Designed miniproteins, single chains, continued (4). Designs and how they scored, part 25

Each design is a single chain, and the fold is of that chain. pLDDT is the mean over its residues in the fold that is shown.

## One batch from the design tools (miniprotein)

Design m12901
Fold by ESMFold2-Fast:
Structure m12901 (fold): chain A 117 residues (1-117)
Amino acid sequence: APAAARFTPEGLRALADYAEQLAKEFESQGRKDVAEAYRHLAEAFRLLAESVETGEDRRDEIAQHLERASDAFEKMGAKKAAEILRKIAQDVREGKLTPDQVAAGIAEALAELEREL
């Protein structure tokens, strides 16, 4: 899916909905840690959409959800995907990334996750 191509608030909410659908699929397959990671990614995308729409600084909350997703990936043995997300969480907290860059970085982490699973 071309999920990472849409960086409007509506597009970010669509990415959140997609991540939540993937969480349900992985949970049905017994992959609970992967499902947990995707739920945290969904919440990060929702908070990012709200931040873009309202101008409110939600960087700390977004970073916390990305860190939780990273922890879940590491528990599954996806150490490289976890490392990518952890770096993105740090850069988000420091205000170094635009919404577009956050979404692109999450897409990179997910591509690595697929290779490690």
Scores: mean pLDDT 81

Design m12902
Fold by ESMFold2-Fast:
Formats: sequence, structure tokens, C-alpha cells
Structure m12902 (fold): chain A 63 residues (1-63)
Amino acid sequence: APAELARREAEAGQHEERVLKEKTDEVIKNIQAAADKAASTDPETAENLKLGEEFVKKMSEKL
């Protein structure tokens, strides 16, 4: 039914926003782990990963 579909889409949207925030936090943690691992072998890559982390944090705050 169209009304039921509309309700499910609204609920899916709210769930999607919550999942996106959770996944964004996971991505930030993964970038931090990768930067830590790279720091001993490739400091330039580690610095670039830290810049990426800051960018993701700033973008997530605007969402």
C-alpha cells in the first residue's frame, strides 16, 4: 500500500541517517588505525591520513 510504503521510507531514512553517522565514526577510527600503522614506515602517508580524518570530522559535523 502507498501509505505503508511512505511510512517505511520515512523510517528507512531516519535509520539510514543513524547508520551513516555510525559508519562515519567507524571510518574515522579506521583512518586513525591506518595512520598509526603507516607512521612507522611512511610518515607522509600517516600525515595525509590525519588530514583526511580532520576532513571527515568537519564534514560529519555539517551533516
Scores: mean pLDDT 74

Design m12903
Fold by ESMFold2-Fast:
Structure m12903 (fold): chain A 57 residues (1-57)
Amino acid sequence: MEKAKEELRKLLEENGTISPEDLREIAKKYGLSLEEVGEMVMELLKEAAEEEKKKLE
């Protein structure tokens, strides 16, 4: 679980977003459902968007 979230966060930091292909790969790698991975991504995207708003928006 923690490793999956860390991997997702790293992808988000590098790309500014996470592709559906990345979601499937992480879900498969860590034995998680796409729904679980999607929920983690939504949390990380919200955090990233808040940080970007302070600097870019």
Scores: mean pLDDT 74

Design m12904
Fold by ESMFold2-Fast:
Structure m12904 (fold): chain A 58 residues (1-58)
Amino acid sequence: MSDEEALEEGKRRLEELKRAGASNEELQNAGVRTVAENSLSKEAADELGKFTRELLES
């Protein structure tokens, strides 16, 4: 999976988890796992981290 595909899939999964009532800890763990499992670039990891923080603020 490319960085772009993994990032988009990660964002989609985080949104689904948030809608399902996942805890802030579960959302953070899912983001970290996506970065680790897909060996995301710093740019993609930073983008996913920013997206995760925005979801936590919602």
Scores: mean pLDDT 78

Design m12905
Fold by ESMFold2-Fast:
Structure m12905 (fold): chain A 72 residues (1-72)
Amino acid sequence: SEEERAEKLIAEGDKHFAEGRYDEAAQSYYEAVKLRPGDGEVVLRALQAANAAGKYDLRDEIVATALKAVPR
């Protein structure tokens, strides 16, 4: 299911982040944000990882993806 896939991606991101692999963590969290754009905790983790990795283009994509879930 999308829920199980998102949970796996979050767990992979958490592992990479704990190991200081911020680029890999940001990518895993970003895939999870695509599945759960309204999940503020996952979005925050993705932004923190992208910032730590210096991946500002990816950070902008994460913000844009998350904003699609915000009510107008």
Scores: mean pLDDT 85

Design m12906
Fold by ESMFold2-Fast:
Structure m12906 (fold): chain A 65 residues (1-65)
Amino acid sequence: AALAAEDSLDEQLAKLREALAAAGFPQEEIDAVVESVRTIAARDGEAAARATLEELQAMADEVLA
C-alpha cells in the first residue's frame, strides 16, 4: 500500500531487507525474517513489530560495522 507515512512498517522492512542482503544473508532467510516481523504485527500489534525490527536492524548494522 502506498501510504505517505514516515517510517511505515513496509519502509522499515525494505531497509531491513537491504541491510540483511548487505550482511550476506540469503534471500530465503531474509524473506523468513520479514514474514516473522509481519506475523508479530498481526498478532501482537505494530508497535511490537517495530521494536523487533529496530533490534534486527541494529544487529545487521553491527555485523556490517
Scores: mean pLDDT 73

Design m12907
Fold by ESMFold2-Fast:
Formats: C-alpha cells, structure tokens, sequence
Structure m12907 (fold): chain A 61 residues (1-61)
C-alpha cells in the first residue's frame, strides 16, 4: 500500500468510528469516502476494486 493511501484510510476510519458507535456503519462510511477520494485522485482501478469489494462485503453483513 502507498503511504498516502494508508494514512488517509486510517484517518477516515478513526474519524467515522468516533461519529458512529456501530463499527459496520463507520467502516461503510470510511470505505465510501476512501473510494470517492481514490477515484478523484485517479488511483489504479485494481486498488479501487479491492476497496469496492470490501464495501460490498460490509454492506452485505
């Protein structure tokens, strides 16, 4: 993982975990924001797909 992506992921996860006491809600929101940011930054589709699969898994749970 690129350091910048890891830093953003941790920051968003921590931020939404504080706002949502439900871990699933926090994870879904963090993943949605991360995916949106990655698309805006033109990150590789392969990296974006990994997080989209995680988002679908979180929503299915």
Amino acid sequence: MLPEVTEFEEELAKKYSEEFKDPNEAQIKALEELIKRMKEENKPEEEIKIYEELLEAAKAS
Scores: mean pLDDT 70

Design m12908
Fold by ESMFold2-Fast:
Structure m12908 (fold): chain A 59 residues (1-59)
Amino acid sequence: PLRVTVEAPSEEQREKAERAIKEVWARAPSDTSLEELAARVREAAAKHGATATVEEVLV
């Protein structure tokens, strides 16, 4: 699973970034690679002026 930490200048920007990130995950096919998903998550956050730190957790 992926762990995502989102940092933004304001809480409103953070909420928008988090919403966009959730939409990326909802749209991605179930078999999408974690690395590819992480890249899309980072782009979604940056688009809303936020920085996303994505960490892959191996269970």
Scores: mean pLDDT 75

Design m12909
Fold by ESMFold2-Fast:
Structure m12909 (fold): chain A 60 residues (1-60)
Amino acid sequence: GEEEYEQKLEELKAELRELLLELGYSEEAADAAVERLLKETNYDLEKLEKVIEELKKILE
């Protein structure tokens, strides 16, 4: 339901933020980038998961 969507969205937001911090973003820049990605993906979980996978590949 909607609660499951909200929980998953919150998890993906946290994972995106952590990955951006590992890539050398400041907390402010990471938060701004997360907000931009959410808007650009229109809060689509599958698109956000694809972004996360792309960022993980950079950290390899």
Scores: mean pLDDT 83

Design m12911
Fold by ESMFold2-Fast:
Structure m12911 (fold): chain A 69 residues (1-69)
Amino acid sequence: GHHEADRYLAGGATYAQSGDGERAAEYLRKAAEAWGTEEARELAEKAIQHAKDGDAEAANKYLSEAGRA
């Protein structure tokens, strides 16, 4: 459900901010699966890419957009 997605988003954002792109990506994938919409998944994939690149600001922007999708 959406509450599970919110939990995974919080974890993903925390790891992205700490520079741990691999753990951020893992949590963002789980959030995308919990959301169940293609739009939210696409935005989560963009957040994952930015987290892996070390761009925590861009990752958080896409996470916020995914939560509104």
Scores: mean pLDDT 71

Design m12912
Fold by ESMFold2-Fast:
Parts: structure tokens; sequence; C-alpha cells
Structure m12912 (fold): chain A 110 residues (1-110)
């Protein structure tokens, strides 16, 4: 199921000319990689997803979700300073108590 979903998301990202649709497909692929513990690969897909979502003018809450998950990937990699940076960016785009809590956890380890 996960492998089939990943192949479908890769195909959708390759086929779409809409930057937001491509970004969302890459974000979903990054999230599946994150769920598998492949944090370095997940971070790369989240970074490319953010680039495309920003290019296409995605809503702030969508960008915040992408930045939050990028921060989570860096946190799992022990890159706490980078995690702080991306959590702060997510919080700037969409205020959330959950993001604030994760930001404070990362700051204590940075």
Amino acid sequence: AADAAMETLRALAAASTDPVARGLSLFALGYLLYQQGKYEEAAEYFEEAIRLLEEGGAPPEVLAEAYFNLGEAYYELGKYEEAVEYYEKALELHPSEEIKENLEKAKKKA
C-alpha cells in the first residue's frame, strides 16, 4: 500500500504543471517517508514541496504544515537548530499551540 501510494504520488508530481499540486504530491511523499523513519529523504521532499508551494502561492496554513513537518524531520535527525528555524517559520505563517510546544522542546536541545 505505502509503496503503491509513493509511486502514484511520484507520477502525479511528474505529470502536473501546477506548482501547488506538484508541491502537495511531494509533501505527501515526504510524509510517507517520514512515517517509514527515512528522515533525511523526507526532509529533501519537504524542502522541494515548500519551494513549489511558495512558487504557486499556496495558503499560509498549507505552508505552515509543510514547514512544521520539515522541522519534525530535522528534530528526528538531531538537527535541533534547523528544527527551531522551521518551527518558527511555521508558527509565523499559522499560530498554533502545538507548534509552540514543539518549538520549545527543540530550543531546549539546541
Scores: mean pLDDT 85

Design m12913
Fold by ESMFold2-Fast:
Structure m12913 (fold): chain A 59 residues (1-59)
Amino acid sequence: AAVVEVEVDEETDEQLAAMADAFLQAYRAGDEVRVRGATPEAKARAEAAVAAARAEAEA
């Protein structure tokens, strides 16, 4: 198992969607995903993308 660590600052929703595919692959492999935001808003957007990817991996 590996840790995928992501820092989100100025990423657009489209860029976060592209990163969500990597999150999905990480969860399917049994890896851990960590996100850090430069702002609370950026962190919330990244956490939403991670949550969506985890739900997709569990389906």
Scores: mean pLDDT 71

Design m12914
Fold by ESMFold2-Fast:
Structure m12914 (fold): chain A 100 residues (1-100)
Amino acid sequence: VDEAIKQIEDLQRQGGDAYNRALDAARRLEAVDPAAGAAARARIDELLDELRLTLSDQLGVTVTDPSKAEEAAKKAEEATQNFLKQLDDIIAQMNARIAA
């Protein structure tokens, strides 16, 4: 249980770090295209909210049912990996827009 909880907490930190990098890219985009930058920021915030809900739910599962802790940690990891991939795609799109 403790290891699964720590794993989910580490995933929360990774998500936060990625979110900050995406926000920095969105600020640069807003400087050249305010509408595109605002839209990107809204999407980044939406993805973080979805991740936070998933990680919170899985953390709750590890506390209430220790027998499901490993499955909860795996679901949290999969959600975080999907979030990171989506942010990388958005950052790439923002960088392409800035370069254009």
Scores: mean pLDDT 84

Design m12915
Fold by ESMFold2-Fast:
Structure m12915 (fold): chain A 57 residues (1-57)
Amino acid sequence: MELLKKALENTKELLRLAKEAGRDDFAKSYEEQIKHLEENLEKLEKGEEIEDDVEMA
């Protein structure tokens, strides 16, 4: 799903910015979100359906 790849890339960029700003708490949250998005992408690549709460708009 294109939406998940976009969300993953955006979250990785936010992680980098959070680390540069010294916001370790935000960096941790983004790392957890990245792991979740990667898991969802893996499920889609295996042909599994997932519940996706990420909105496109």
Scores: mean pLDDT 73

Design m12916
Fold by ESMFold2-Fast:
Structure m12916 (fold): chain A 74 residues (1-74)
Amino acid sequence: SLAEEAEAALEQLERYAEVAEELGDLELAEEIRRLGEELAEAIRAGDEAEARRLAERLLPLVRKVLELKAKAEA
């Protein structure tokens, strides 16, 4: 269901937000959570175009989390 898809997306994004918080980037964590909620709403509404746009906006933020994690582990 669309509700299950939205929940799965939020769970994945929350994991990235938690990593950002652990690494001290609270602003990045907040932005991921905010856009994640917007993505979940678009998915629940069946707005595929909006969901795609929000996912594309989230992609560089997720990349930033992965870059921060890699630097912290180096």
Scores: mean pLDDT 88

Design m12917
Fold by ESMFold2-Fast:
Structure m12917 (fold): chain A 85 residues (1-85)
Amino acid sequence: SSIDAEGAALAREIEKLLSKEKVTQEDLDRLEELIAQYETVARERAARDSAVNPAYAQALLRVTQAEIEEIKEWIERLKRELELG
């Protein structure tokens, strides 16, 4: 599925940025954009998959949303470190 491929590509880009030892403001802006796109893809996948297995689709969306929130917290922390450094 093209949406699954899009999600996988976004996840790889997010992973590459998160693996950097030193993150710039431009990297954080890019991460925020990628996370927003990844959240959109996750919701689209859940909507598609809910037609077949709504319980599984919603559970997977909840797991993905929790991961997104953790990454958002890391972004906010890194932004504060860059602003104060």
Scores: mean pLDDT 86

Design m12918
Fold by ESMFold2-Fast:
Structure m12918 (fold): chain A 74 residues (1-74)
Amino acid sequence: SLEEELLEESRRLLRLQSKLFGRPFESDEELERAAKEVARVLRLAARETGRPLSVFVDAVRRTVERLEEHLRRQ
């Protein structure tokens, strides 16, 4: 589902940001809670703005893919 895709992309984004800023999560549970909060906020934004959830999923996914590609080339 789009909601499951959003949660997975949110986890990937947070892991990449953690690595880029040298700020590791203290536990897998902390990462999961943070990812769920990001996903919840984006689902709420989709509902409040009337925009499709897929727009937000695609935006997060593109950011993740670009960052992963950049890191692989280093």
Scores: mean pLDDT 83

Design m12919
Fold by ESMFold2-Fast:
Structure m12919 (fold): chain A 107 residues (1-107)
Amino acid sequence: DPAAREAFRRRVEEEVLELVKKYISGEISEEEFLERLTELLARAYDAGDEEAVLLVQAFRRAVGYLKANLSEEEAVKLFLQANPNATPEEIELLLEALRKIKELKEK
């Protein structure tokens, strides 16, 4: 069911953004943040939704890169060095995650 799949992905993205917001604000620890992301990743995997899995992984990477004070260019470069077979879709998801997290920090 395409509508159910889209609704699931939207819920996963909303949950990831809420976790990122709580982590940035200091409401939850880094340990709790990573545990909650791992639970969400397992849920996406169990649902068989590869796009939801990639989305959660992109946000996990983006938070790590931003914590290291990396630019978008530096983050993509390091991602490609670690993942030389990365697809254009994975790169775009990483860039979108980086931009969304920066927006949350500024607002």
Scores: mean pLDDT 82

Design m12920
Fold by ESMFold2-Fast:
Structure m12920 (fold): chain A 93 residues (1-93)
Amino acid sequence: ATVHPELEALKDELEAEGISLEYTVKASIEENLKFLEAKKAAEEAGDEEKVKKLILKLAYLNEGNRLKAEGKLEEAEEKYQKALEIAEELGDL
């Protein structure tokens, strides 16, 4: 699995949330593009909190994908649910 540089920068916080960067899989191309576009817009607006939430959303999606690949469907659903909650807060539905 490849860890995105932005996820690595939040390593301690992500590990406290139970997200292991060692096992974080790369998000789909579409998810990564949406993340980069939204992150750039938030950075241009100076919205540091939104940047942090976007990074956490991507981390939960990647962790969910990892758990799904391991057959841990209930745990994957929990991570996807957390990503969805952040998406709803950001208005990115």
Scores: mean pLDDT 67

Design m12921
Fold by ESMFold2-Fast:
Structure m12921 (fold): chain A 73 residues (1-73)
Amino acid sequence: MREAIRELLEKAIEAIKAGDEVKATSYLTAAMLLAAAAGDEETLKLLLEAMKAFDAGDKEKAIELLEKAIELL
């Protein structure tokens, strides 16, 4: 479970850096669903904040929050 979430977050970061909004949103959504299923409330909160930053166009903050989430896994 943790390894699967980490892989999705790494792919989401790569997609954000590449400017691929569709893939970034897809990987973030999948990671959020897995975090929710695992009962990982702390990781889920960071992912929700990262999504808000990404939607606001703050790619740097989104990546920072996703990297922080990976550190918790």
Scores: mean pLDDT 83

Design m12922
Fold by ESMFold2-Fast:
Structure m12922 (fold): chain A 67 residues (1-67)
Amino acid sequence: SLLQAAVDAFLAGNYEEAIKLAEQAAETGSPVERAGAYSLISVAYEKLGDTEKAEEWRKKAEELYAA
């Protein structure tokens, strides 16, 4: 799956690829898969040093978990 591919890219240290794959996974996935994808995008941005985008995507993920 796209989400699994995003996780694999993240674990390999390919954070930009992980973000791209996770964004694609969020477009096609269930609400739970979308929340997982948003969380992965958030931590990948944190690894890249983009703390502002990391926080934006973290909030998006938390909003989905609250529903």
Scores: mean pLDDT 82

Design m12923
Fold by ESMFold2-Fast:
Parts: structure tokens; sequence; C-alpha cells
Structure m12923 (fold): chain A 62 residues (1-62)
């Protein structure tokens, strides 16, 4: 959980969308909650909004 949150927080700081997506994929590989939250929000949100929702979902599990 903490490692996935860390990757997503690093993704929020990235300005390159390709690197941002790679960090998001890494976090999704570490956490099923992160993966599902990002998939559910991808169509209707910016990348930063998707990342923020995934971080919030993971923090609720801590």
Amino acid sequence: LEEAIKLLEEALKEKDNNEKVLLMLEAGGLSEIARKTMEENAEYSTLDEVIKKAIEALKKEL
C-alpha cells in the first residue's frame, strides 16, 4: 500500500505524461485497489485526477 501511494505521489509531480503513465502502471501492478480505481476513472478524468482518486482510495485502506 505505502509503496503504491509513493509511486502515485511521484506520478503527480511528473510533467512528462509518458513517465506519469509508467508510474501509474507500476502502482497498479502493486495494488489491485489502485488499478481498479484508475481504470474506473480513466474515461472521465484527467491523469492527475485519476492519480488523486487512487491515492485517496489507498489511504482509506491504511
Scores: mean pLDDT 79

Design m12924
Fold by ESMFold2-Fast:
Structure m12924 (fold): chain A 91 residues (1-91)
Amino acid sequence: MEKVRELLDKAADAINAGKPEEAIKYLKQLVEEVKNTELSKEEAIDVLRQVTALAILVVGADLEGRITPEQANEILKALKEVADAIEEKLK
C-alpha cells in the first residue's frame, strides 16, 4: 500500500499543479501497482474513494481553466482504468 498511496498523492499534486502529463504518468503507474499489489477489501475501497476525490479535483481544474477539457478527459480515463483494476480485485 505504501507505493499506491505515494502514487495517489503524486497524481493529486500533479492535478492541483495543472500538470496533466505528470498526472497521467502517475495514474498509469498506479494501475500497474494496483494489479501487482495484494489489497484488502478495506484498502481497495479506500483507493476507490481516493480515485473519486481525484476525479472531483480534475473537474475543478478544468472549470478553473488550469487544464484543458481534452486533458481533463484523458486524466479521467486514466482514473477509470485505476477504478477498473480495483474492481477486478474485489471480485
Scores: mean pLDDT 86

Design m12925
Fold by ESMFold2-Fast:
Structure m12925 (fold): chain A 89 residues (1-89)
Amino acid sequence: SLKEKLEEELKKLKKEVEELETAFVGTESKESVEEFKKRAEEIIKKAEEIIEKVKKSKELSEEEKKKLIEEAEEIIKRVEELKKKVEES
């Protein structure tokens, strides 16, 4: 189902966020900071694309849409905080 596909995409993004959090410990050079930021931006873009797919869907209930959007927004916030921390270090 569309819901299952979107939930799988969100699960994959959550794993990418966990990998990004692990990579943060090794992010000490300017080159690694720029690579980290690029990875962060790609995760944010994918989460935003999921939000757009959810909003445009006629197959999802309003409650299902709210849950999926909230999960994607949480991913975006988490990744934006990581970007801010890497720039401040």
Scores: mean pLDDT 83

Design m12926
Fold by ESMFold2-Fast:
Structure m12926 (fold): chain A 71 residues (1-71)
Amino acid sequence: MVEEHIALAEEHERLGEEALRAGDREAAVEHYREAARHYEEAAEAAETPEERRLLVARAVGAEIRAIGVEI
């Protein structure tokens, strides 16, 4: 389950970058927020504190990207 959420989050990050390059800021924001959500789900399922911390950091990073695009 954790691995699936990480894979989905990484896919959404890539799609967000593609949308941003195409000038579709709304789609980019949606993809970055989906990435953050999937990283958060992975963090909740993580067995070790180190893995959880890294996944939370990735979720925060994706959320910051979404906010940056909206501004």
Scores: mean pLDDT 85

Design m12927
Fold by ESMFold2-Fast:
Structure m12927 (fold): chain A 66 residues (1-66)
Amino acid sequence: GSEARESALAAAEAARKGDSVAAAVGAWEMKQLGGDPEAAEKAVAAARRGDSEAAAEYALQMAKGA
């Protein structure tokens, strides 16, 4: 839905700014809203290890699929 897409785009934006915590929160919200759970899990895992660039890439993959 549009909410999942908007959450994915917000997570990608946060990750680009280096805000890995906001990126992780956005990825978790995308998963809850019925986005691609595999991409969401990978985005959360990347954010947890402090890899904001990888988190941004996975969030963008979710945005393209929503």
Scores: mean pLDDT 66

Design m12928
Fold by ESMFold2-Fast:
Structure m12928 (fold): chain A 78 residues (1-78)
Amino acid sequence: DPAAIAEDIVAGLDDLDDAAPRRLAAKITEQGVSEAQARRFRELLSRLDEKSRSTLISQFINGKSLDEILEEIEKLLS
């Protein structure tokens, strides 16, 4: 359920607007994000600070591919 995945991803992030869960769910559907990719995304985001998490979620919502986002997170964690 893309809506449930989006709500879980944005949970606890006050920097995102009220439209963020809906926009994120739409992007998950648009890019055909698999359950495995969604779990990887959540896992990597959980290792970041709140500001970095909000920034990367916003970039994904604004059209950056999930592969590019995952690469950027892995780079930040190096």
Scores: mean pLDDT 79

Design m12929
Fold by ESMFold2-Fast:
Structure m12929 (fold): chain A 79 residues (1-79)
Amino acid sequence: VDPIKVAENLKEMGELYFKQGRYKLAADLYEQSGELFLEAKRYDEAAESYRNAGKAYEKLGDFKKAEELYKKADELLDK
């Protein structure tokens, strides 16, 4: 019911799948979590979720997507 709790649950699932080596699923869950935190104006938590998605893309060898997500996270903290 609470959108912030949904974002927290998605982040926890992303952490679980990252630990299992399911990096694409982890990245998708972290990006969804980040989007929901951003909609709720929770910028620090959104930035952390996007950074974790970037780490998952690095594990997949998608360095361009990782760079985009890290930039997005940094922009949320600076602006």
Scores: mean pLDDT 86

Design m12930
Fold by ESMFold2-Fast:
Structure m12930 (fold): chain A 63 residues (1-63)
Amino acid sequence: EERRKLFLEKTSEGVLEAIELIVRGIQKIVEKNNPLTPEQRKEMEEWGKRIVEEAKENIEKAK
């Protein structure tokens, strides 16, 4: 049981890190190819935050 708990915790951390990297990568690609206004950049940062938080909640729910 201890081993399974540690595995689930480490796996969820790894998945969250992967999602954060993917979101950051998408944001960089969008910024590089599109001239963003300060407002649009803020919306994109908020979008990235929402995706990460939603993923975190779904992982917590699955436990």
Scores: mean pLDDT 74

Design m12931
Fold by ESMFold2-Fast:
Structure m12931 (fold): chain A 58 residues (1-58)
Amino acid sequence: SAVERIAKELVEKLGMPREKAEEAARRLAAGEPAAAVAKKYGIKEEDLVEAARAAALQ
């Protein structure tokens, strides 16, 4: 699923714990703004957007 691909990118590229990466991916897939998700997990919005874009290209 798209959620699984986004979570994988967040774990592999940003070193996020898998459980938090899965939560972030679900929030993003539900249409939550990337800025809000990034702020909640203490990551840069740009890094979150890059991970989601990379997952979409797989």
Scores: mean pLDDT 82

Design m12932
Fold by ESMFold2-Fast:
Structure m12932 (fold): chain A 59 residues (1-59)
Amino acid sequence: SAKEKAEEHIKKGEASTDPLERARHYGLAAKYYAEAGDTEKAKEAFKKAAHYQELAAAA
């Protein structure tokens, strides 16, 4: 399901040490949470994706 895909990407993002990979996984999690109708979790995942994308841009 979309929810299961989102949860997988959250775990992969948490396990990653590379800011770009973290941002990618959190961004995909946000997409899948939105598809599942979980607006609050989608918003939280988008915030994490934006944070790690900014860290990657600073490197």
Scores: mean pLDDT 86

Design m12933
Fold by ESMFold2-Fast:
Structure m12933 (fold): chain A 97 residues (1-97)
Amino acid sequence: MSKEELEAEIAIAFLEMAVALLKRMKTPPSQEEADAFVRIAERAAEAAKRSGNPELLQRTAEVIEEGAKVFEQFDSPYAKEAAERLRKIAEELRKAA
């Protein structure tokens, strides 16, 4: 495993943890919480792109799409905006794979 692949695996694991936490939220995320999640996803996407590994690009896109689906369950403009941003990130990753 390259350093870049290891960094991508760590970023994916962190993103999966963030999605699990989001699924446990009983109230809609605040703007700051939604923005923080999108930043975590953007960092995971960048790590996957740097790895050059198509499997890691695909796995990252799948986890980001799962996060978008969770955000879409909340009745909040911040959650809706976060979901739209996440879906765009995932689409770009799938095109790069």
Scores: mean pLDDT 87

Design m12934
Fold by ESMFold2-Fast:
Order: structure tokens, then sequence, then C-alpha cells
Structure m12934 (fold): chain A 74 residues (1-74)
């Protein structure tokens, strides 16, 4: 489910925060994108994807995801 992929992304992101290993950040991004593929209106997945993209330095992509999350949260 979309929720399961978002939770998987959250676990990989937590592992990145603990270890600093970029592979975990890439896995988190992949999982969040899969959650969004299953539910394009999943505000939390867009927000968390934005956080992961920001941490990777993809600021323009992070901004797009934050804007989408904000639109969906109204």
Amino acid sequence: SAEDFANLGNVYKARFNLTGTLENLGLAISAYRRAIELDPNYAEAHHNLGVALRDLGFLDEALEEYQKAAELSE
C-alpha cells in the first residue's frame, strides 16, 4: 500500500539520520516515490520526499514536493 511504502521510506530515512549513509537516503526517496505512485494525493509522502530531497541537495525538487504537500493539506 501507499502507507506501507511511506513507512518503509521513514525507516530508511531514520537509518540515514543515524548512519549518514547516502544509500539509505536513496532508498527512502525511492520508497516515497512509490507511495506517491500509489496515492498521488498522499500529503505526508510528498512532505517526507521533500525532506529527503533537501537533505540530498536537490533543492528545486524539494520545493516542488513541499508545495504539493501544502496544497494537499488544505
Scores: mean pLDDT 87

Design m12935
Fold by ESMFold2-Fast:
Structure m12935 (fold): chain A 116 residues (1-116)
Amino acid sequence: MIKTVRLSPEAVAALGEALGVKIRSMTITIEGDEITIGVVTDSLEDARKAMEALEKALKEAGAEIVSRNLTETADRAVGVITAKAENPEEAAIKAFEKLSPQVAEDVRRALENPEP
């Protein structure tokens, strides 16, 4: 079973402030033992900073980084990180706790109540 969570505008703003970058949107997908985090920013530099912070937080939460992709579109940059963990939901929540406790709570609630 696959779970996908889109962070609220408030959570995205709080995370962007904590990281010193402007984030447009962020999604978290849990499938099997894999965590995939997608981040959309206005610039490659902001996407790179967000991805570096997410990778560090995921590693500190016990996840193994599988892949990283950074793509520029006409007006946006998109970063995607995929990681593996024995308990992917707990690892994702712990990673976000290291970045912003408030955002971690939003992620936890969203994973408990995935979109209908």
Scores: mean pLDDT 83

Design m12936
Fold by ESMFold2-Fast:
Structure m12936 (fold): chain A 75 residues (1-75)
Amino acid sequence: VAELLRRAAEAARRGDGEEAKRLLEEAARRAAEDPGPGAEVAAAARHAKRLVEKGDLEAAARAAEGAARWIEAGG
């Protein structure tokens, strides 16, 4: 899941909002399958996807990177 979030951040930084949304949706689906911390990660991925839909690609990239770092630190 962390790699999907990092790839989504990279896509958003490149201006590829469609690819960023696809990766964030996949990250949210995968995170939601895990009990416990998966719900928070899924919510973060959906939040980042909404930022892409609003055209705020920089905020979306930061949100996705934050979620990936959270997973790497303790999830």
Scores: mean pLDDT 78

Design m12937
Fold by ESMFold2-Fast:
Structure m12937 (fold): chain A 76 residues (1-76)
Amino acid sequence: DDAIRALLRERSDETDEFIEGLLYLYKGEYEKAVELFKKALEKDPENKDALFALYVALLALGKEEEAEKVKKEYEK
């Protein structure tokens, strides 16, 4: 099934976006890191590692309201 293979490939691309987001987080480019982690979560909303990384990046930006929403999703 081409649809299932496409979804699995998107999950692989999501992992790459997550890794790229971690690189920007390490560089202190928090806004870009948030963008990449949000893209990863659009493909896999249950990715706990991406949720935690997004939470950290949002806190670094001072976006406490958005960070709390992400934290609630992570702590499920």
Scores: mean pLDDT 74

